# Designed miniproteins, single chains, continued (5): the designs that were tried, part 103

Each design is a single chain, and the fold is of that chain. pLDDT is the mean over its residues in the fold that is shown.

## One batch from the design tools (miniprotein)

Design m19567
Fold by ESMFold2-Fast:
Structure m19567 (fold): chain A 94 residues (1-94)
Amino acid sequence: SPSPLEQLRQMVAAFIALLRQLAEDERWSPAERAALDALIAELNAVLAGTPADAPLSEAVARLRAVLRRAAEQHPALRPLTDFAIAELDELAAS
């Protein structure tokens, strides 16, 4: 089985793929599409800055902070960020 940190990376990669698909939807305003692109960039930056031996709790806390900030700045993202936070919380509880 993959390590908890490898499971985290796979989960975040799947979420980024979902955000990229959603960013192509014409129903989103230009500001909301820019917010999705910014969120993708921030999530990728957290993963790139996370050492292979990093504690899972630290990586989860950093990702949760990014997701919460994105929802506060762009409330339209809240259903997506709440979904991702729930997945992070389940992984952290395992």
Scores: mean pLDDT 85

Design m19568
Fold by ESMFold2-Fast:
Structure m19568 (fold): chain A 65 residues (1-65)
Amino acid sequence: SEFERDVAIALVLIYAGIAISDHKDDPEAVKKIREAADEAVQRIRSGADPEQVLAELKAKLDEIA
């Protein structure tokens, strides 16, 4: 449903916001986090499974560390 998609997009933004806050003084990490979040939002909007996209986003954010 559109509601499930909108909730997933909100979660993408929350996870990205937390990661950006943790890396505030690292512009390279912030750029990578923003790019990962933008890709995740685009994938969800294009009909990808929100649960899978969120899991993959969490893995990417952990890799950026």
Scores: mean pLDDT 85

Design m19569
Fold by ESMFold2-Fast:
Order: C-alpha cells, then structure tokens, then sequence
Structure m19569 (fold): chain A 74 residues (1-74)
C-alpha cells in the first residue's frame, strides 16, 4: 500500500503515516506515495508539527510541497 511504502521510505512509524494520510484526505489532498513521503519528511523537519506541515501544503500546492519534501530528505 502507499502508506506502507511511504513509512518504509521515510523510516517513520506506520501509525504516523496513517495519520498523515487521514489528515491529507480530510483536506481533499492526494494520499499517493510521493505526497505521503513529502509530508512525512516535512513532519520530521518541523519536529512533529503537523499543523505547520499542512499550512505549508496549503501555501505551496501539491507539486511545490513534494519538491520541499525532497529537499528535506536525509
């Protein structure tokens, strides 16, 4: 599943990625692997501040958000 792949790629707990997917879906955003990986990386970069990550997604849009997530990759 996209959630399992995103969790494996980011080394985050499956439960954390499931919460990210739920919060993205509630806002009408896609929950594909690349978007979830970006959200997971940005969540770690922002010290677990999910509201900051969602605000960034609203500001950048999906493509800009994915790019920001790639730049936050370790």
Amino acid sequence: SDIEEAAARTSLPLSTVEELARRLAERGYPTDVDTLVAAARLLEYHGGDLEAVLALLDRLGVEGFRTAGLLSER
Scores: mean pLDDT 83

Design m19570
Fold by ESMFold2-Fast:
Structure m19570 (fold): chain A 82 residues (1-82)
Amino acid sequence: MLSDEELKQQVMGIALGVLQAEVQRLLDAGVPLTPARARAIMARARDAALAEMRRRNVPQALRDQVLARLAQWEQELVAYLE
């Protein structure tokens, strides 16, 4: 049985993987990472995390914690780019 922390880390790892792949795609294409693009990428990362949490029947309290952390990542990334 995975601990709540291990489960959160695995789901956050999926979101991070999406974020890294999308940012690398922009870099390879010579496209700048803007606040608007960062928000769009974070939305895709959030959707991937939500799909994985639903697939694994993750409890709502834990889903809420993951979503709050992803929202914090978006705020930090957007603030860095502004």
Scores: mean pLDDT 84

Design m19571
Fold by ESMFold2-Fast:
Structure m19571 (fold): chain A 90 residues (1-90)
Amino acid sequence: MAAERLRRLGAELAAMLEPRSPEGAAAVRRLTARLVATLDEPALARAVARFERELEDLKALLEAGLDASNNTADSLEQKEELKKKLEEKK
């Protein structure tokens, strides 16, 4: 079902956006719901097919950006833990 596919893509994109932009995530969810409510199933199927790749490309970019932010936080936490363990070994 095209409506379900669009909702799934929108939810996934919103989830990826939420840590960086809760407002962006809310906007994506609202837009997805509006499109599902407004467009007929055949129009939804064409729309999903047309920009599914665009959404995948955007997801890849957002995932790369989120990974960079999360890796920075994880690296800081791991560095602090390693520093404490090195102090015990000294």
Scores: mean pLDDT 66

Design m19572
Fold by ESMFold2-Fast:
Structure m19572 (fold): chain A 97 residues (1-97)
Amino acid sequence: DEARAELARVGKDALVAEVEAEAPELIARLREQGMSDRAIALVEEAIARVKEILRDSPDPVATLEAGVEAVRPEADALPDDSSDEERAELILRAAEL
């Protein structure tokens, strides 16, 4: 995994710092693309959960992969015309597992 290789290369603290540095730029781009304040709040919550997993999990990559796999049936069933809020809620739920 690219993520596991990066974690091994830089360590947890450096990866958390990278997420914290990149998050404001990502949020600004999503706002420019017309994403709603509600969807942006869900993305910010998901980023906070990912940072917790990186700090606290003994295997952050496996934890995140398990979360993604748990929401996959819902993601696959999601219509192509689904709202940004519905997609952001799935991302948050993946990070909560």
Scores: mean pLDDT 74

Design m19573
Fold by ESMFold2-Fast:
Structure m19573 (fold): chain A 69 residues (1-69)
Amino acid sequence: SAQDRAFADAFLAHARREAARLPREEAIRSLEKTIATLEKERQTADPQTAAVLDALIAGLRALLAELRA
């Protein structure tokens, strides 16, 4: 939904800002921990919640890849 997309966009924008404030190694560690937590939640989520979690996980993995490059 448009509301779920807006939530995901806001969450990822916040994560990017927080990563920019931390030393690179700490940002990487924090993102890895957050991704692991969301992947765990995804295992028990209903299909609608799973779709939002998949968007968050994909966005955080993309940010993590940028930091590792």
Scores: mean pLDDT 88

Design m19574
Fold by ESMFold2-Fast:
Structure m19574 (fold): chain A 69 residues (1-69)
Amino acid sequence: NEELRKELEELREEARRLAEESTNPAAQTSALAMAHDLDEVLADESLSDEELREAVRNAKRALAQVKAL
């Protein structure tokens, strides 16, 4: 699903920006880990649409938690 993968790419870019711009070590570490996890998800061409939707939901939740730091 091209739309879901695009959404994951946007979430990955946002995580990378947080890692680069944050001066909070906890936020940097969490954002770097999130970006790495999303790289692995996006590299996996075998994922179903349901698995991609779950990845989007999990990424949005994780990103919100990092932003709250």
Scores: mean pLDDT 84

Design m19575
Fold by ESMFold2-Fast:
Structure m19575 (fold): chain A 63 residues (1-63)
Amino acid sequence: MLTIKLTGRPFHGSSATLYDENGNQVAPTVERGPGVPVSDAYATLLKNNNLTESDVKIVDLST
């Protein structure tokens, strides 16, 4: 099962990164600027990799 890690800071925006079961990054990180919802980052990552939410585990570390 693939894992998406979400990160974010109030003044730095958010990012979504896709990892495999071994913890290796398998796709480029999607970054969004301040004021863009973190959900937009992971939705774009899913679309770019032809994945749905059921194919991944989401770990939200955003603030």
Scores: mean pLDDT 77

Design m19576
Fold by ESMFold2-Fast:
Structure m19576 (fold): chain A 81 residues (1-81)
Amino acid sequence: GHHHKHEEERKKKLLEKLESLVTIVPLASFDKDTLDKVIEEIAKIAYELGMSEEEIKEYLKPFLSDDDIKKIIEKYKKLKK
Protein backbone atom coordinates (compact mmCIF):
# COMPACT_ATOMS: atom_id res chain seq x y z
CA GLY A 1 0.00 0.00 0.00
CA HIS A 2 0.89 3.67 -0.18
CA HIS A 3 2.46 4.71 3.12
CA HIS A 4 4.15 8.08 3.48
CA LYS A 5 6.04 8.98 6.66
CA HIS A 6 9.66 7.91 7.03
CA GLU A 7 9.70 5.75 3.86
CA GLU A 8 12.36 8.06 2.40
CA GLU A 9 14.43 7.89 5.62
CA ARG A 10 14.21 4.08 5.73
CA LYS A 11 15.21 3.76 2.07
CA LYS A 12 18.03 6.29 2.52
CA LYS A 13 19.49 4.34 5.45
CA LEU A 14 19.33 1.05 3.52
CA LEU A 15 21.03 2.66 0.50
CA GLU A 16 23.77 4.14 2.73
CA LYS A 17 24.37 0.72 4.31
CA LEU A 18 24.42 -0.94 0.87
CA GLU A 19 27.01 1.60 -0.39
CA SER A 20 29.17 1.02 2.71
CA LEU A 21 29.08 -2.77 2.26
CA VAL A 22 29.91 -2.46 -1.46
CA THR A 23 32.93 -0.28 -0.54
CA ILE A 24 34.16 -2.99 1.87
CA VAL A 25 33.92 -5.88 -0.67
CA PRO A 26 37.46 -5.40 -2.14
CA LEU A 27 38.91 -5.42 1.40
CA ALA A 28 36.83 -8.48 2.37
CA SER A 29 38.08 -10.39 -0.72
CA PHE A 30 41.20 -11.41 1.26
CA ASP A 31 39.03 -13.39 3.73
CA LYS A 32 36.53 -15.83 2.21
CA ASP A 33 34.32 -16.00 5.33
CA THR A 34 34.07 -12.19 5.59
CA LEU A 35 33.40 -11.88 1.85
CA ASP A 36 30.58 -14.45 1.96
CA LYS A 37 28.96 -12.60 4.89
CA VAL A 38 29.21 -9.21 3.15
CA ILE A 39 27.71 -10.69 -0.04
CA GLU A 40 24.79 -12.13 1.95
CA GLU A 41 24.14 -8.77 3.67
CA ILE A 42 24.19 -6.92 0.32
CA ALA A 43 21.64 -9.40 -1.09
CA LYS A 44 19.36 -8.97 1.94
CA ILE A 45 19.45 -5.16 1.73
CA ALA A 46 18.70 -5.24 -2.01
CA TYR A 47 15.72 -7.50 -1.28
CA GLU A 48 14.49 -5.15 1.49
CA LEU A 49 14.79 -2.21 -0.94
CA GLY A 50 12.55 -4.07 -3.41
CA MET A 51 15.21 -4.00 -6.12
CA SER A 52 14.83 -6.30 -9.12
CA GLU A 53 17.65 -8.60 -10.24
CA GLU A 54 18.38 -6.23 -13.16
CA GLU A 55 18.46 -3.17 -10.85
CA ILE A 56 20.91 -4.94 -8.54
CA LYS A 57 23.21 -5.81 -11.45
CA GLU A 58 23.16 -2.22 -12.79
CA TYR A 59 23.74 -0.73 -9.33
CA LEU A 60 26.70 -3.01 -8.54
CA LYS A 61 28.43 -3.07 -11.98
CA PRO A 62 30.55 0.08 -11.31
CA PHE A 63 31.70 -1.21 -7.92
CA LEU A 64 32.00 -5.02 -8.00
CA SER A 65 33.39 -7.79 -10.21
CA ASP A 66 31.07 -10.03 -12.24
CA ASP A 67 31.90 -12.95 -9.91
CA ASP A 68 30.87 -10.98 -6.80
CA ILE A 69 27.69 -9.76 -8.51
CA LYS A 70 26.85 -13.35 -9.49
CA LYS A 71 27.19 -14.50 -5.87
CA ILE A 72 24.95 -11.65 -4.67
CA ILE A 73 22.31 -12.52 -7.28
CA GLU A 74 22.39 -16.20 -6.21
CA LYS A 75 21.72 -15.16 -2.58
CA TYR A 76 19.04 -12.69 -3.73
CA LYS A 77 17.20 -15.35 -5.79
CA LYS A 78 16.87 -17.53 -2.68
CA LEU A 79 15.13 -14.60 -0.93
CA LYS A 80 13.06 -13.52 -3.98
CA LYS A 81 11.70 -16.97 -4.83
Scores: mean pLDDT 76

Design m19577
Fold by ESMFold2-Fast:
Structure m19577 (fold): chain A 117 residues (1-117)
Amino acid sequence: SVEEEAEKLLEALKNGDFSKLDIETRKRFYEALKKLSKDGSGVITREELKEFFKKLGFTDEQIDEFFAAADPDGSGTITPEELFRALREILSEDSPFSPELQEAVKKFVKYLVDPEF
């Protein structure tokens, strides 16, 4: 189920252990990144991701906090590797990020593995 795939991905991100993620969950994640990028490259602009986050109910504060993790140098683009790193940092057990951002990011990850996305 979508919930089971999302929970497996969330646990892998939290613990940094991807050995239990099947190839289908990984493929779905990358397909979702391609859908988020207007050019289909998987490289997402800050503007594209901000629009998506607002649609998911993220506050401006949560969005700014997320970009501090994902695009700290202000390049204006987020690669799949930068997004993956940011998700890991936000969802880690010793995360310095707000509980509100952590919960919002969990919702985002569930959306990314949804086949209706």
Scores: mean pLDDT 74

Design m19578
Fold by ESMFold2-Fast:
Structure m19578 (fold): chain A 105 residues (1-105)
Amino acid sequence: SNYLRRAKAWYYEGEFYRAQDNLEKAIEKLNEAINILESRESTWTDEDLRLLGRAHATLGDLYWLQGDNEKAMELFKKAIEYYNKLSEKSAEELEEIEFLKRHKL
């Protein structure tokens, strides 16, 4: 598999563990996805940036649920930064950015 397929696989494992309320494993898997994507910073596509934004927003929610509000806020800010790097934003992405700014920061 290429790097993006591996990053997506880790991301979806993170979502799976989040759905099972296994916060520690969800965080672990999401960090694996982020590590793969961030290792390729010079070559980021919009698809990479979307996954980085989504992974950071989900990771923020998980840290908030664990009571680490400071870490959660940092991760939500990073999610917005990645979304803002997109060459084109969908209506759903613009709505997510506004939601994060109003309700999570």
Scores: mean pLDDT 86

Design m19579
Fold by ESMFold2-Fast:
Structure m19579 (fold): chain A 76 residues (1-76)
Amino acid sequence: SREEKRLEALRKMEELGMDPALIERMRNDPSIALSEEEQEALLEAGLRELIKELKKSPDPKHQEAAEAMEKALAEG
């Protein structure tokens, strides 16, 4: 369902270190009428920004996280 996909996306964003205030706003405002396509685009944009930042880090754990996020984007 739309709500199940929304909650899954928010959980993944939270797990990947997205801004908690943004996540809380999206969780608490279901009237943010994003289409399924718009929700996917927002998630992809957020993941791409996190990937860029993680790739700048010399920490191997940050590189591993970036690879996991790239895999999530590739899977759609």
Scores: mean pLDDT 69

Design m19580
Fold by ESMFold2-Fast:
Structure m19580 (fold): chain A 99 residues (1-99)
Amino acid sequence: AIRKIEPVELSEEQQALLDEVVAALKEQIEELEKRAQELAKKLEEEGKYDLFYKTVEELVELSEEFVERFLRAAPEEWLGLMREFLERALEVIKKAEEE
């Protein structure tokens, strides 16, 4: 995990909402993390470094898109945005698994 240089202080209300979003999507987050780790290990063991780097680049670009959207979004949109991010990230991983 990369530590941010300056911590952004969330209000108690924003922290509670974030905790609810994470709790609602816990199974999807755990599935994404598990599949990402399994894919990374498989691609490393098979020497598919080009596919590994391409997949990382696609996930970074997706993350940058969603960071921009989160920064512009109202808190009530966070659940929907996080869900959309997880679904799109999973499709990127699934595509790499099939190559």
Scores: mean pLDDT 76

Design m19581
Fold by ESMFold2-Fast:
Structure m19581 (fold): chain A 89 residues (1-89)
Amino acid sequence: MAEELIREAIRALEAADAERALALLEEALRLLEIPAELVEAARAGDVARLQALVEELGASELQKLALGGLMAAEALLRAPERRPFELTV
């Protein structure tokens, strides 16, 4: 069940449907009982903190996939709302 939700979320991300991906990933996170600290780090896009927490608390491959997907979906949603980058080439 959680695996299928993650798979559908990945398909939504491939289609650039960040809202659908987020909804599916939130359901997967709930089913996988991922610690709130890992979810908060993923939502914030704090890769360093997320890696440190994964090393400290441990996470399954499926939980890591769900967290990575959540981070990607949040980044997609925030991209249009971010200020333009000062450095472009």
Scores: mean pLDDT 75

Design m19582
Fold by ESMFold2-Fast:
Structure m19582 (fold): chain A 79 residues (1-79)
Amino acid sequence: DLKSNIEKLEEEIRKLQAELEEARAAGDTTRAAVVLAQLGQSLRELAKLYEKMGDFEKAREYEKQAEEAFRQSLELAAA
């Protein structure tokens, strides 16, 4: 069920966002880079599910958020 899968991914994203803030507060740049990559993957999957539901506006927004998360992950991993 698309709706159930979306709800599960939204919950996972919230948990990853909390983990990212914890990593940043601790100065753990390696952990932050890993969590950002996981966020990017989950956000991209969420975008695909919204596209399947016909919600192209939300799909675009989540894809943009995924690209930003991957960009930040790469930047931290390169530092």
Scores: mean pLDDT 88

Design m19583
Fold by ESMFold2-Fast:
Structure m19583 (fold): chain A 81 residues (1-81)
Amino acid sequence: SAAEEAAKREAVLRRLAEEAGVPEELLRRALARDEEAIALAVREENAALLQAAAAGAGGVPAPEVVEAARAIEERIREELE
């Protein structure tokens, strides 16, 4: 179920935010804004797009937050295989 997948994603995000010492709201905002760009970069292996999202777009926090969001996305994708 999509709702169950969302709940698992939320639990993983919550745990990773706490481990990384990043506020959950900040990480969630970064994930929401950059999720499309991160997914596209991962799918097409387009590192330039991820760099543009991190450096160019207003509202993208710090590069480390973008990297954390990408790591979360990869873990969730692996778990939801």
Scores: mean pLDDT 55

Design m19584
Fold by ESMFold2-Fast:
Structure m19584 (fold): chain A 67 residues (1-67)
Amino acid sequence: MEKILEEAKELIEKGGEEGRKKLVELALSGKLTDEQLRELIEYAREKKEYDFATLLGMILQERKELA
């Protein structure tokens, strides 16, 4: 598993405002691929972190509209 993807999954599992802030920053940095964002959305849903899934989905949607 890629280190950055694993770090993002840990942020989702940790939860909270700080975890959300860091995850959004990581997603907006362009270091996560569209495919990795999709994997993280599914992971967040599996962990019942629906607010994280929604935020990541919005970022992915914005990337698709700008591409």
Scores: mean pLDDT 78

Design m19585
Fold by ESMFold2-Fast:
Structure m19585 (fold): chain A 68 residues (1-68)
Amino acid sequence: SDLIKKAYEAALEKVREEGEALAKKVGADSLSIELIDGRTAVVTATKGDEVVEQTINLLQLALLELAK
């Protein structure tokens, strides 16, 4: 369904926004975003030897977009 595709695209944009927010909060030198599957995104912000990782429920974000 086109609605499901658009909901997932909007959810992926929110994952990128969360990743950018984490990178700014940490003062990161690098940021990576990994999709483990269609349900989970892992955001990793690195500053020198320090690594901060955040797991985001991509499926839940997509379901919230579908509710709009």
Scores: mean pLDDT 83

Design m19586
Fold by ESMFold2-Fast:
Structure m19586 (fold): chain A 60 residues (1-60)
Amino acid sequence: MSREEATTAVNILLESAGITADKEELDRLVDYVIARDGMVPSTAEIKQMLAEARAEVAAK
């Protein structure tokens, strides 16, 4: 899967779920999709990942 296709898939998923993500968070999700051989994470998985990342930043 190309990075461009992965970026489009992640953007569509986030838009459909009403989730907003920073450019850095979006890039990390795209890298995850590519590393998983084009498997797009579920909405629940994305929410969990973003919540964990934001909690880590807030705890710093």
Scores: mean pLDDT 72

Design m19587
Fold by ESMFold2-Fast:
Structure m19587 (fold): chain A 80 residues (1-80)
Amino acid sequence: SPLDELVARAEDPSASRDELLDTIVGLRRLLVEARRRGDEAAVERYRQALIRASRILLEKGEAEGLSETEIHAELQAALA
């Protein structure tokens, strides 16, 4: 499924920050679509996947020497 592919990508330790940002954007789109159709179970699955992907992004960014502010700015830019 698209979710399984995005989750696998987010959990890949070799994934770049750009690949993680693309994954978060994809998960956000799936979450918005699930909310529009009233699929509460799908909303919860996508929300949990977003929490995990965001945590991985923070950890990777910090390991690469970025501040929390810089990581948050990248995330906000990707979601725009």
Scores: mean pLDDT 81

Design m19588
Fold by ESMFold2-Fast:
Structure m19588 (fold): chain A 75 residues (1-75)
Amino acid sequence: SMKKAVEEKARELVFLFKIIGQTKVAEVIEKAYEYGLTPEELEKLFDEGMRLLNEGASEDEVAKKLEERIEELKK
């Protein structure tokens, strides 16, 4: 089902951010799941977060940027 697919995707992405020490970013992905984002939207947030981290952005900067993106997608 769609709900199971979103839940499993959210769990995978949260786990990945947690194992690399990005706890605040993981919490943002949990909020995205609660707001009803699709698996594709969650993966796009993950890709964006990883890109920003690789570009040298801080955890707080990444979390803020992803929260801004969630507000756009939530509409």
Scores: mean pLDDT 81

Design m19589
Fold by ESMFold2-Fast:
Structure m19589 (fold): chain A 63 residues (1-63)
Amino acid sequence: MSPSTQFGIELVGKAGAEKAAKEAGRKAEEGDEESRRYFSAGTGAAVEGNDELAKEYAELGAK
């Protein structure tokens, strides 16, 4: 995985969605465009400190 994907997984994992973040990040790396968008949105929410939104986007990206 790229360093950016690992950073996103760690950050969203600290927000409480580690398993969903790992799955969304994996799908994003495999070329799933929708999972990539949700993973990026979740990482952005986590950076801004919005843990609930970060978890929600990670769960959407993991589908």
Scores: mean pLDDT 79

Design m19590
Fold by ESMFold2-Fast:
Structure m19590 (fold): chain A 85 residues (1-85)
Amino acid sequence: MEKKVKALELALKYAEEHAETEEAKIAKLALEGEYYKALGELDPETREEYEAKAKKLFEEVDKLGGERGKAAAEAAFNTALARLE
């Protein structure tokens, strides 16, 4: 779990630095959703709050670019995860 959170943080940092396109901005929202979901899984006290934040972010991703944004976010996460291995 900690490794997943670190990979998501790295992917988010990269997306923030390179958020020049609509696709990159949508990918950042999807990564933020996954990050909050992962944080909620780690801490029961904040689980409800982080799950609510993640849900709102995923709803925005679906509204703005859905599958395209999720695919870009997945690619960024996998790249970050590989760098941490």
Scores: mean pLDDT 75

Design m19591
Fold by ESMFold2-Fast:
Structure m19591 (fold): chain A 65 residues (1-65)
Amino acid sequence: MEEKLEAARQEIDAFVEKHKDLSVEEIRKILNERIDELAEKFGLPKEVVRLLANEAIARYQRERA
């Protein structure tokens, strides 16, 4: 279970890092569109994936501020 959470977090973080040239709002929109796919891929509840995506976006905002 922990390995799946870590893998999902890493993939979401890598996605944000890859797209850091985009605005925070664009990254949020794209991540929201991918929540269902990521939940199925890692076998996690959609709510958990949504929380991981929100955490990644919050970290990205802090890095830009």
Scores: mean pLDDT 78

Design m19592
Fold by ESMFold2-Fast:
Order: structure tokens, then sequence, then C-alpha cells
Structure m19592 (fold): chain A 70 residues (1-70)
């Protein structure tokens, strides 16, 4: 996945589009969309844990999220 594709997948998912609609829009398989979104959920969970524990700031969390997803 390119950085542009990763961003598009996250943005469309947040807007409530289905994995099939996202796959068609981005030009990848539904399986690729689902696998990437599962990885995003794992990143979100870890970053939320660090935020709640005071280990990182919201700004640092946003930067780390961008770094990990592209």
Amino acid sequence: LTPEQRRAIVELDRQGYSAEEIAKAVGVSVETVNAFLEEVKKIDKELLRKLLNGEITPEEAAALFREKIG
C-alpha cells in the first residue's frame, strides 16, 4: 500500500464506507483493506494505552500514528 492508499482507507472507514467500497475506491482487495484496518486498530489501541498512562502527548500520538500507517 502507498501512503496515499493508507490515508484513503482510514478516511473512508471513518466515514462509514464498507470494506468492499473502500477496496473499489483505493484499487486493492477487500482482504488487504481488512488486514490494514486490523493493523490500524492495534496501533490505535497501543497509542490510546500510552495516552491514558501519560506516556505520550496527543500530539506525539498523532505523529506516531502517521509514522506507523504512512
Scores: mean pLDDT 81

Design m19593
Fold by ESMFold2-Fast:
Structure m19593 (fold): chain A 85 residues (1-85)
Amino acid sequence: SPLLEELRRLIEQAKELLANASSLSATELQQKLQELSQQILALGRQWVREHGDDAAAVAELKELLAEAQKIFGEIQAAIQAQQAA
């Protein structure tokens, strides 16, 4: 599915953002995290609207959203650590 492929691409961008967190300011990390979060939520809503009656499709979305939430939590922790230093 093109929507799930785009969601996977955004999750990979989030992983790269986390990997480069030490090279970015807290402000840049917050901005990029907000942009990625908004895009992922928009794609998730579109996926549920188009495939909400397909239990397997909804389950796959839930797994991808759980992965994204884990990465977002790690980025938020990096932002807080940088702001505390």
Scores: mean pLDDT 83

Design m19594
Fold by ESMFold2-Fast:
Structure m19594 (fold): chain A 109 residues (1-109)
Amino acid sequence: NKEEKFEEILKRLSEIVGSEITKEDILNSGGVDKLTQEELTKAIKEAIENKDYGLLFISILKLAILSIEEEPSEESIKVVEEALEYLKKVGAQEELIEIFEEILEMLKS
């Protein structure tokens, strides 16, 4: 169940941040005008180019939410894989890498 997997991701993220993060907090965050795979894929690519980790993280979380209701495209999966490789290359915090790996597994389910 993708919804249950996402709730587990939110719980872990809340523990890392030290405050409760809800699905609504993610959906209400800025960065994209339309909640579509195309706009989120574009936002992820732009975030990597601009080294905007906040936009990168929130866009991937929004994509995970969208994947609960619709099938992820191969392009959406590929861009999250590229984001993971980028984060590993720049030495991002292991806990964040693990969250993105869990999201990627959820997208492939």
Scores: mean pLDDT 81

Design m19595
Fold by ESMFold2-Fast:
Structure m19595 (fold): chain A 60 residues (1-60)
Amino acid sequence: SLVPGVDDWSVEQVRAMVAHLRAVAAGMTGEGRQLALDAAQGVLESRRDQLSEAEYAELL
């Protein structure tokens, strides 16, 4: 895709985004932390079809 959306993301891009959101969450407290963690889980779940069972389990 010339303009990559979430549906065009590589497995490496999914890993990077999930890792980034979890790192952001580690620096936050309260509702902000939970929202960042929920966002990371949402990215992972939205791209589950692009991940092998092993890759999904590794990122869970």
Scores: mean pLDDT 73

Design m19596
Fold by ESMFold2-Fast:
Structure m19596 (fold): chain A 77 residues (1-77)
Amino acid sequence: MPKEGLDKLLEASSRAIEYAVKLSVLKSQGLEDSPEAKEAERNLLLASLEVDEEELKMGDERAKKSLERNKERLKEL
């Protein structure tokens, strides 16, 4: 239901934003291939999967394609 799902979505979205910012900073420093950048990318994908799962539970079928894409990317890491 939207009431409890919104709190979880906001928490997961906040984590995704934090990892995205960290990854952006590392890329701006030329450290995109560093182990730290890979960890930030993996954590960003994990947080994005949580966002997609909560959106899917709320009836957003677009989240299903995002979920599949993020799962495939995680397997390549």
Scores: mean pLDDT 78

Design m19597
Fold by ESMFold2-Fast:
Structure m19597 (fold): chain A 65 residues (1-65)
Amino acid sequence: SALIKENEETIKKLEKEGKMTFLEEETVMFSGREVKARVSEIDGERVYLPVLDEEDVALMEKLSS
């Protein structure tokens, strides 16, 4: 939760400063699974930012242990 909130705050700050513009949400393949991603534009480049919830983070932590 803390990592997710920190990442969201960083994204919001970049959007507020006009350095990142939110475009849409898209489903993308990430490490062999479908994940919701926020599609944003940074310096004219289209960037995909995975949206992870608390359960996703906890699952990944267990799998990496």
Scores: mean pLDDT 65

Design m19598
Fold by ESMFold2-Fast:
Structure m19598 (fold): chain A 66 residues (1-66)
Amino acid sequence: DLDKEIEELLKKYKIDADYPLDNPEVEARGRALLRVVRERHGLENLENLSDEEWREILERAREELA
């Protein structure tokens, strides 16, 4: 489930208890993040990404949202 995967990604790096997923901005960030990861590494490699790789992906997703 794409929504579940986005939620998990946001929870790991960006989402706090105070960020509801029904917020359009938070949802857009999750979608952008997942899109960047998919384009660079494919979803199958998400669980094996290093902190360095995640930081790079987050920077790219931030560019998409800016």
Scores: mean pLDDT 57

Design m19599
Fold by ESMFold2-Fast:
Structure m19599 (fold): chain A 106 residues (1-106)
Amino acid sequence: SKESLLRSLEADFPELSAVLIARLRLEGAPEEVIERLMELAGVAEERVEEELERLKKALEDKSRALGAEIAADLALALLRLAADLARELGRDELAARYEEIVELVE
């Protein structure tokens, strides 16, 4: 059901967000944007740092770099899906959080 799918996406939300936040930090996004994203996602600095180290290592190999790009694109797509599902199901506060994250990442 849509409710079960949203619950699964909500459980994975911190992990999906950490991947995107790490990528934005690597790309040189403003610190204020990174801090806001971490607050919205409920993600700790340690988790973002782990994903950033993983991303940096992936960039040393073209195949791994491609895998990291696909993972980030998938994470963004899943967050957009979560935002749409949350809005459709009347979870307005959750939808607003996901929508703000998507907007800041774009």
Scores: mean pLDDT 83

Design m19600
Fold by ESMFold2-Fast:
Structure m19600 (fold): chain A 86 residues (1-86)
Amino acid sequence: MREKITGYIRLPDGSTKRLTLYTGMSKDEVLDKIGKTLRKAGLSDDQINKAIDAAKKKLKDSKDPLTKKQIMDAVNAADDAVKSMS
């Protein structure tokens, strides 16, 4: 059974965006979900690319399918990158 993971990304406007992920997702699926969530929240392509690059760097040595810890580490890396833009 896949486990539901709830992540949060703090936006430059001070609001927080919630995203839902699942154990067993691939790196590409997690990165795509982060990117789509940020685009829907109104971030620019430059801001999205910086957040995705941070998450991708965190997942560099990880293998698919991802663990809960790896997924949360990627979300937290994207969150920290977005927070640094404000």
Scores: mean pLDDT 83

Design m19601
Fold by ESMFold2-Fast:
Structure m19601 (fold): chain A 90 residues (1-90)
Amino acid sequence: MSPSEVEAEFAKLVEEEARKLAERETEITDESMEELEAIFRKVKAETTDPQIQKLAEAYILEAKSMRSSLPEEEREELREKAKKLVEELR
């Protein structure tokens, strides 16, 4: 599967649940990021496609990096790990 096809398939799997979250949340909060992480974890657990699993893991790390409860150093490390996973898909 091409990188763009993996991204499109992942988007379809999260679209409904992510849309519901966006409709409820006008502000990015730690609670909304935790809900978004849970959506990505569910997609990763339910898919058998290793490329979609890898993309889901990258987005899980990105959602964690948005949480204000984490130190900036830890948030930066999470972003770098997410970036590396996305690069491995391309």
Scores: mean pLDDT 73

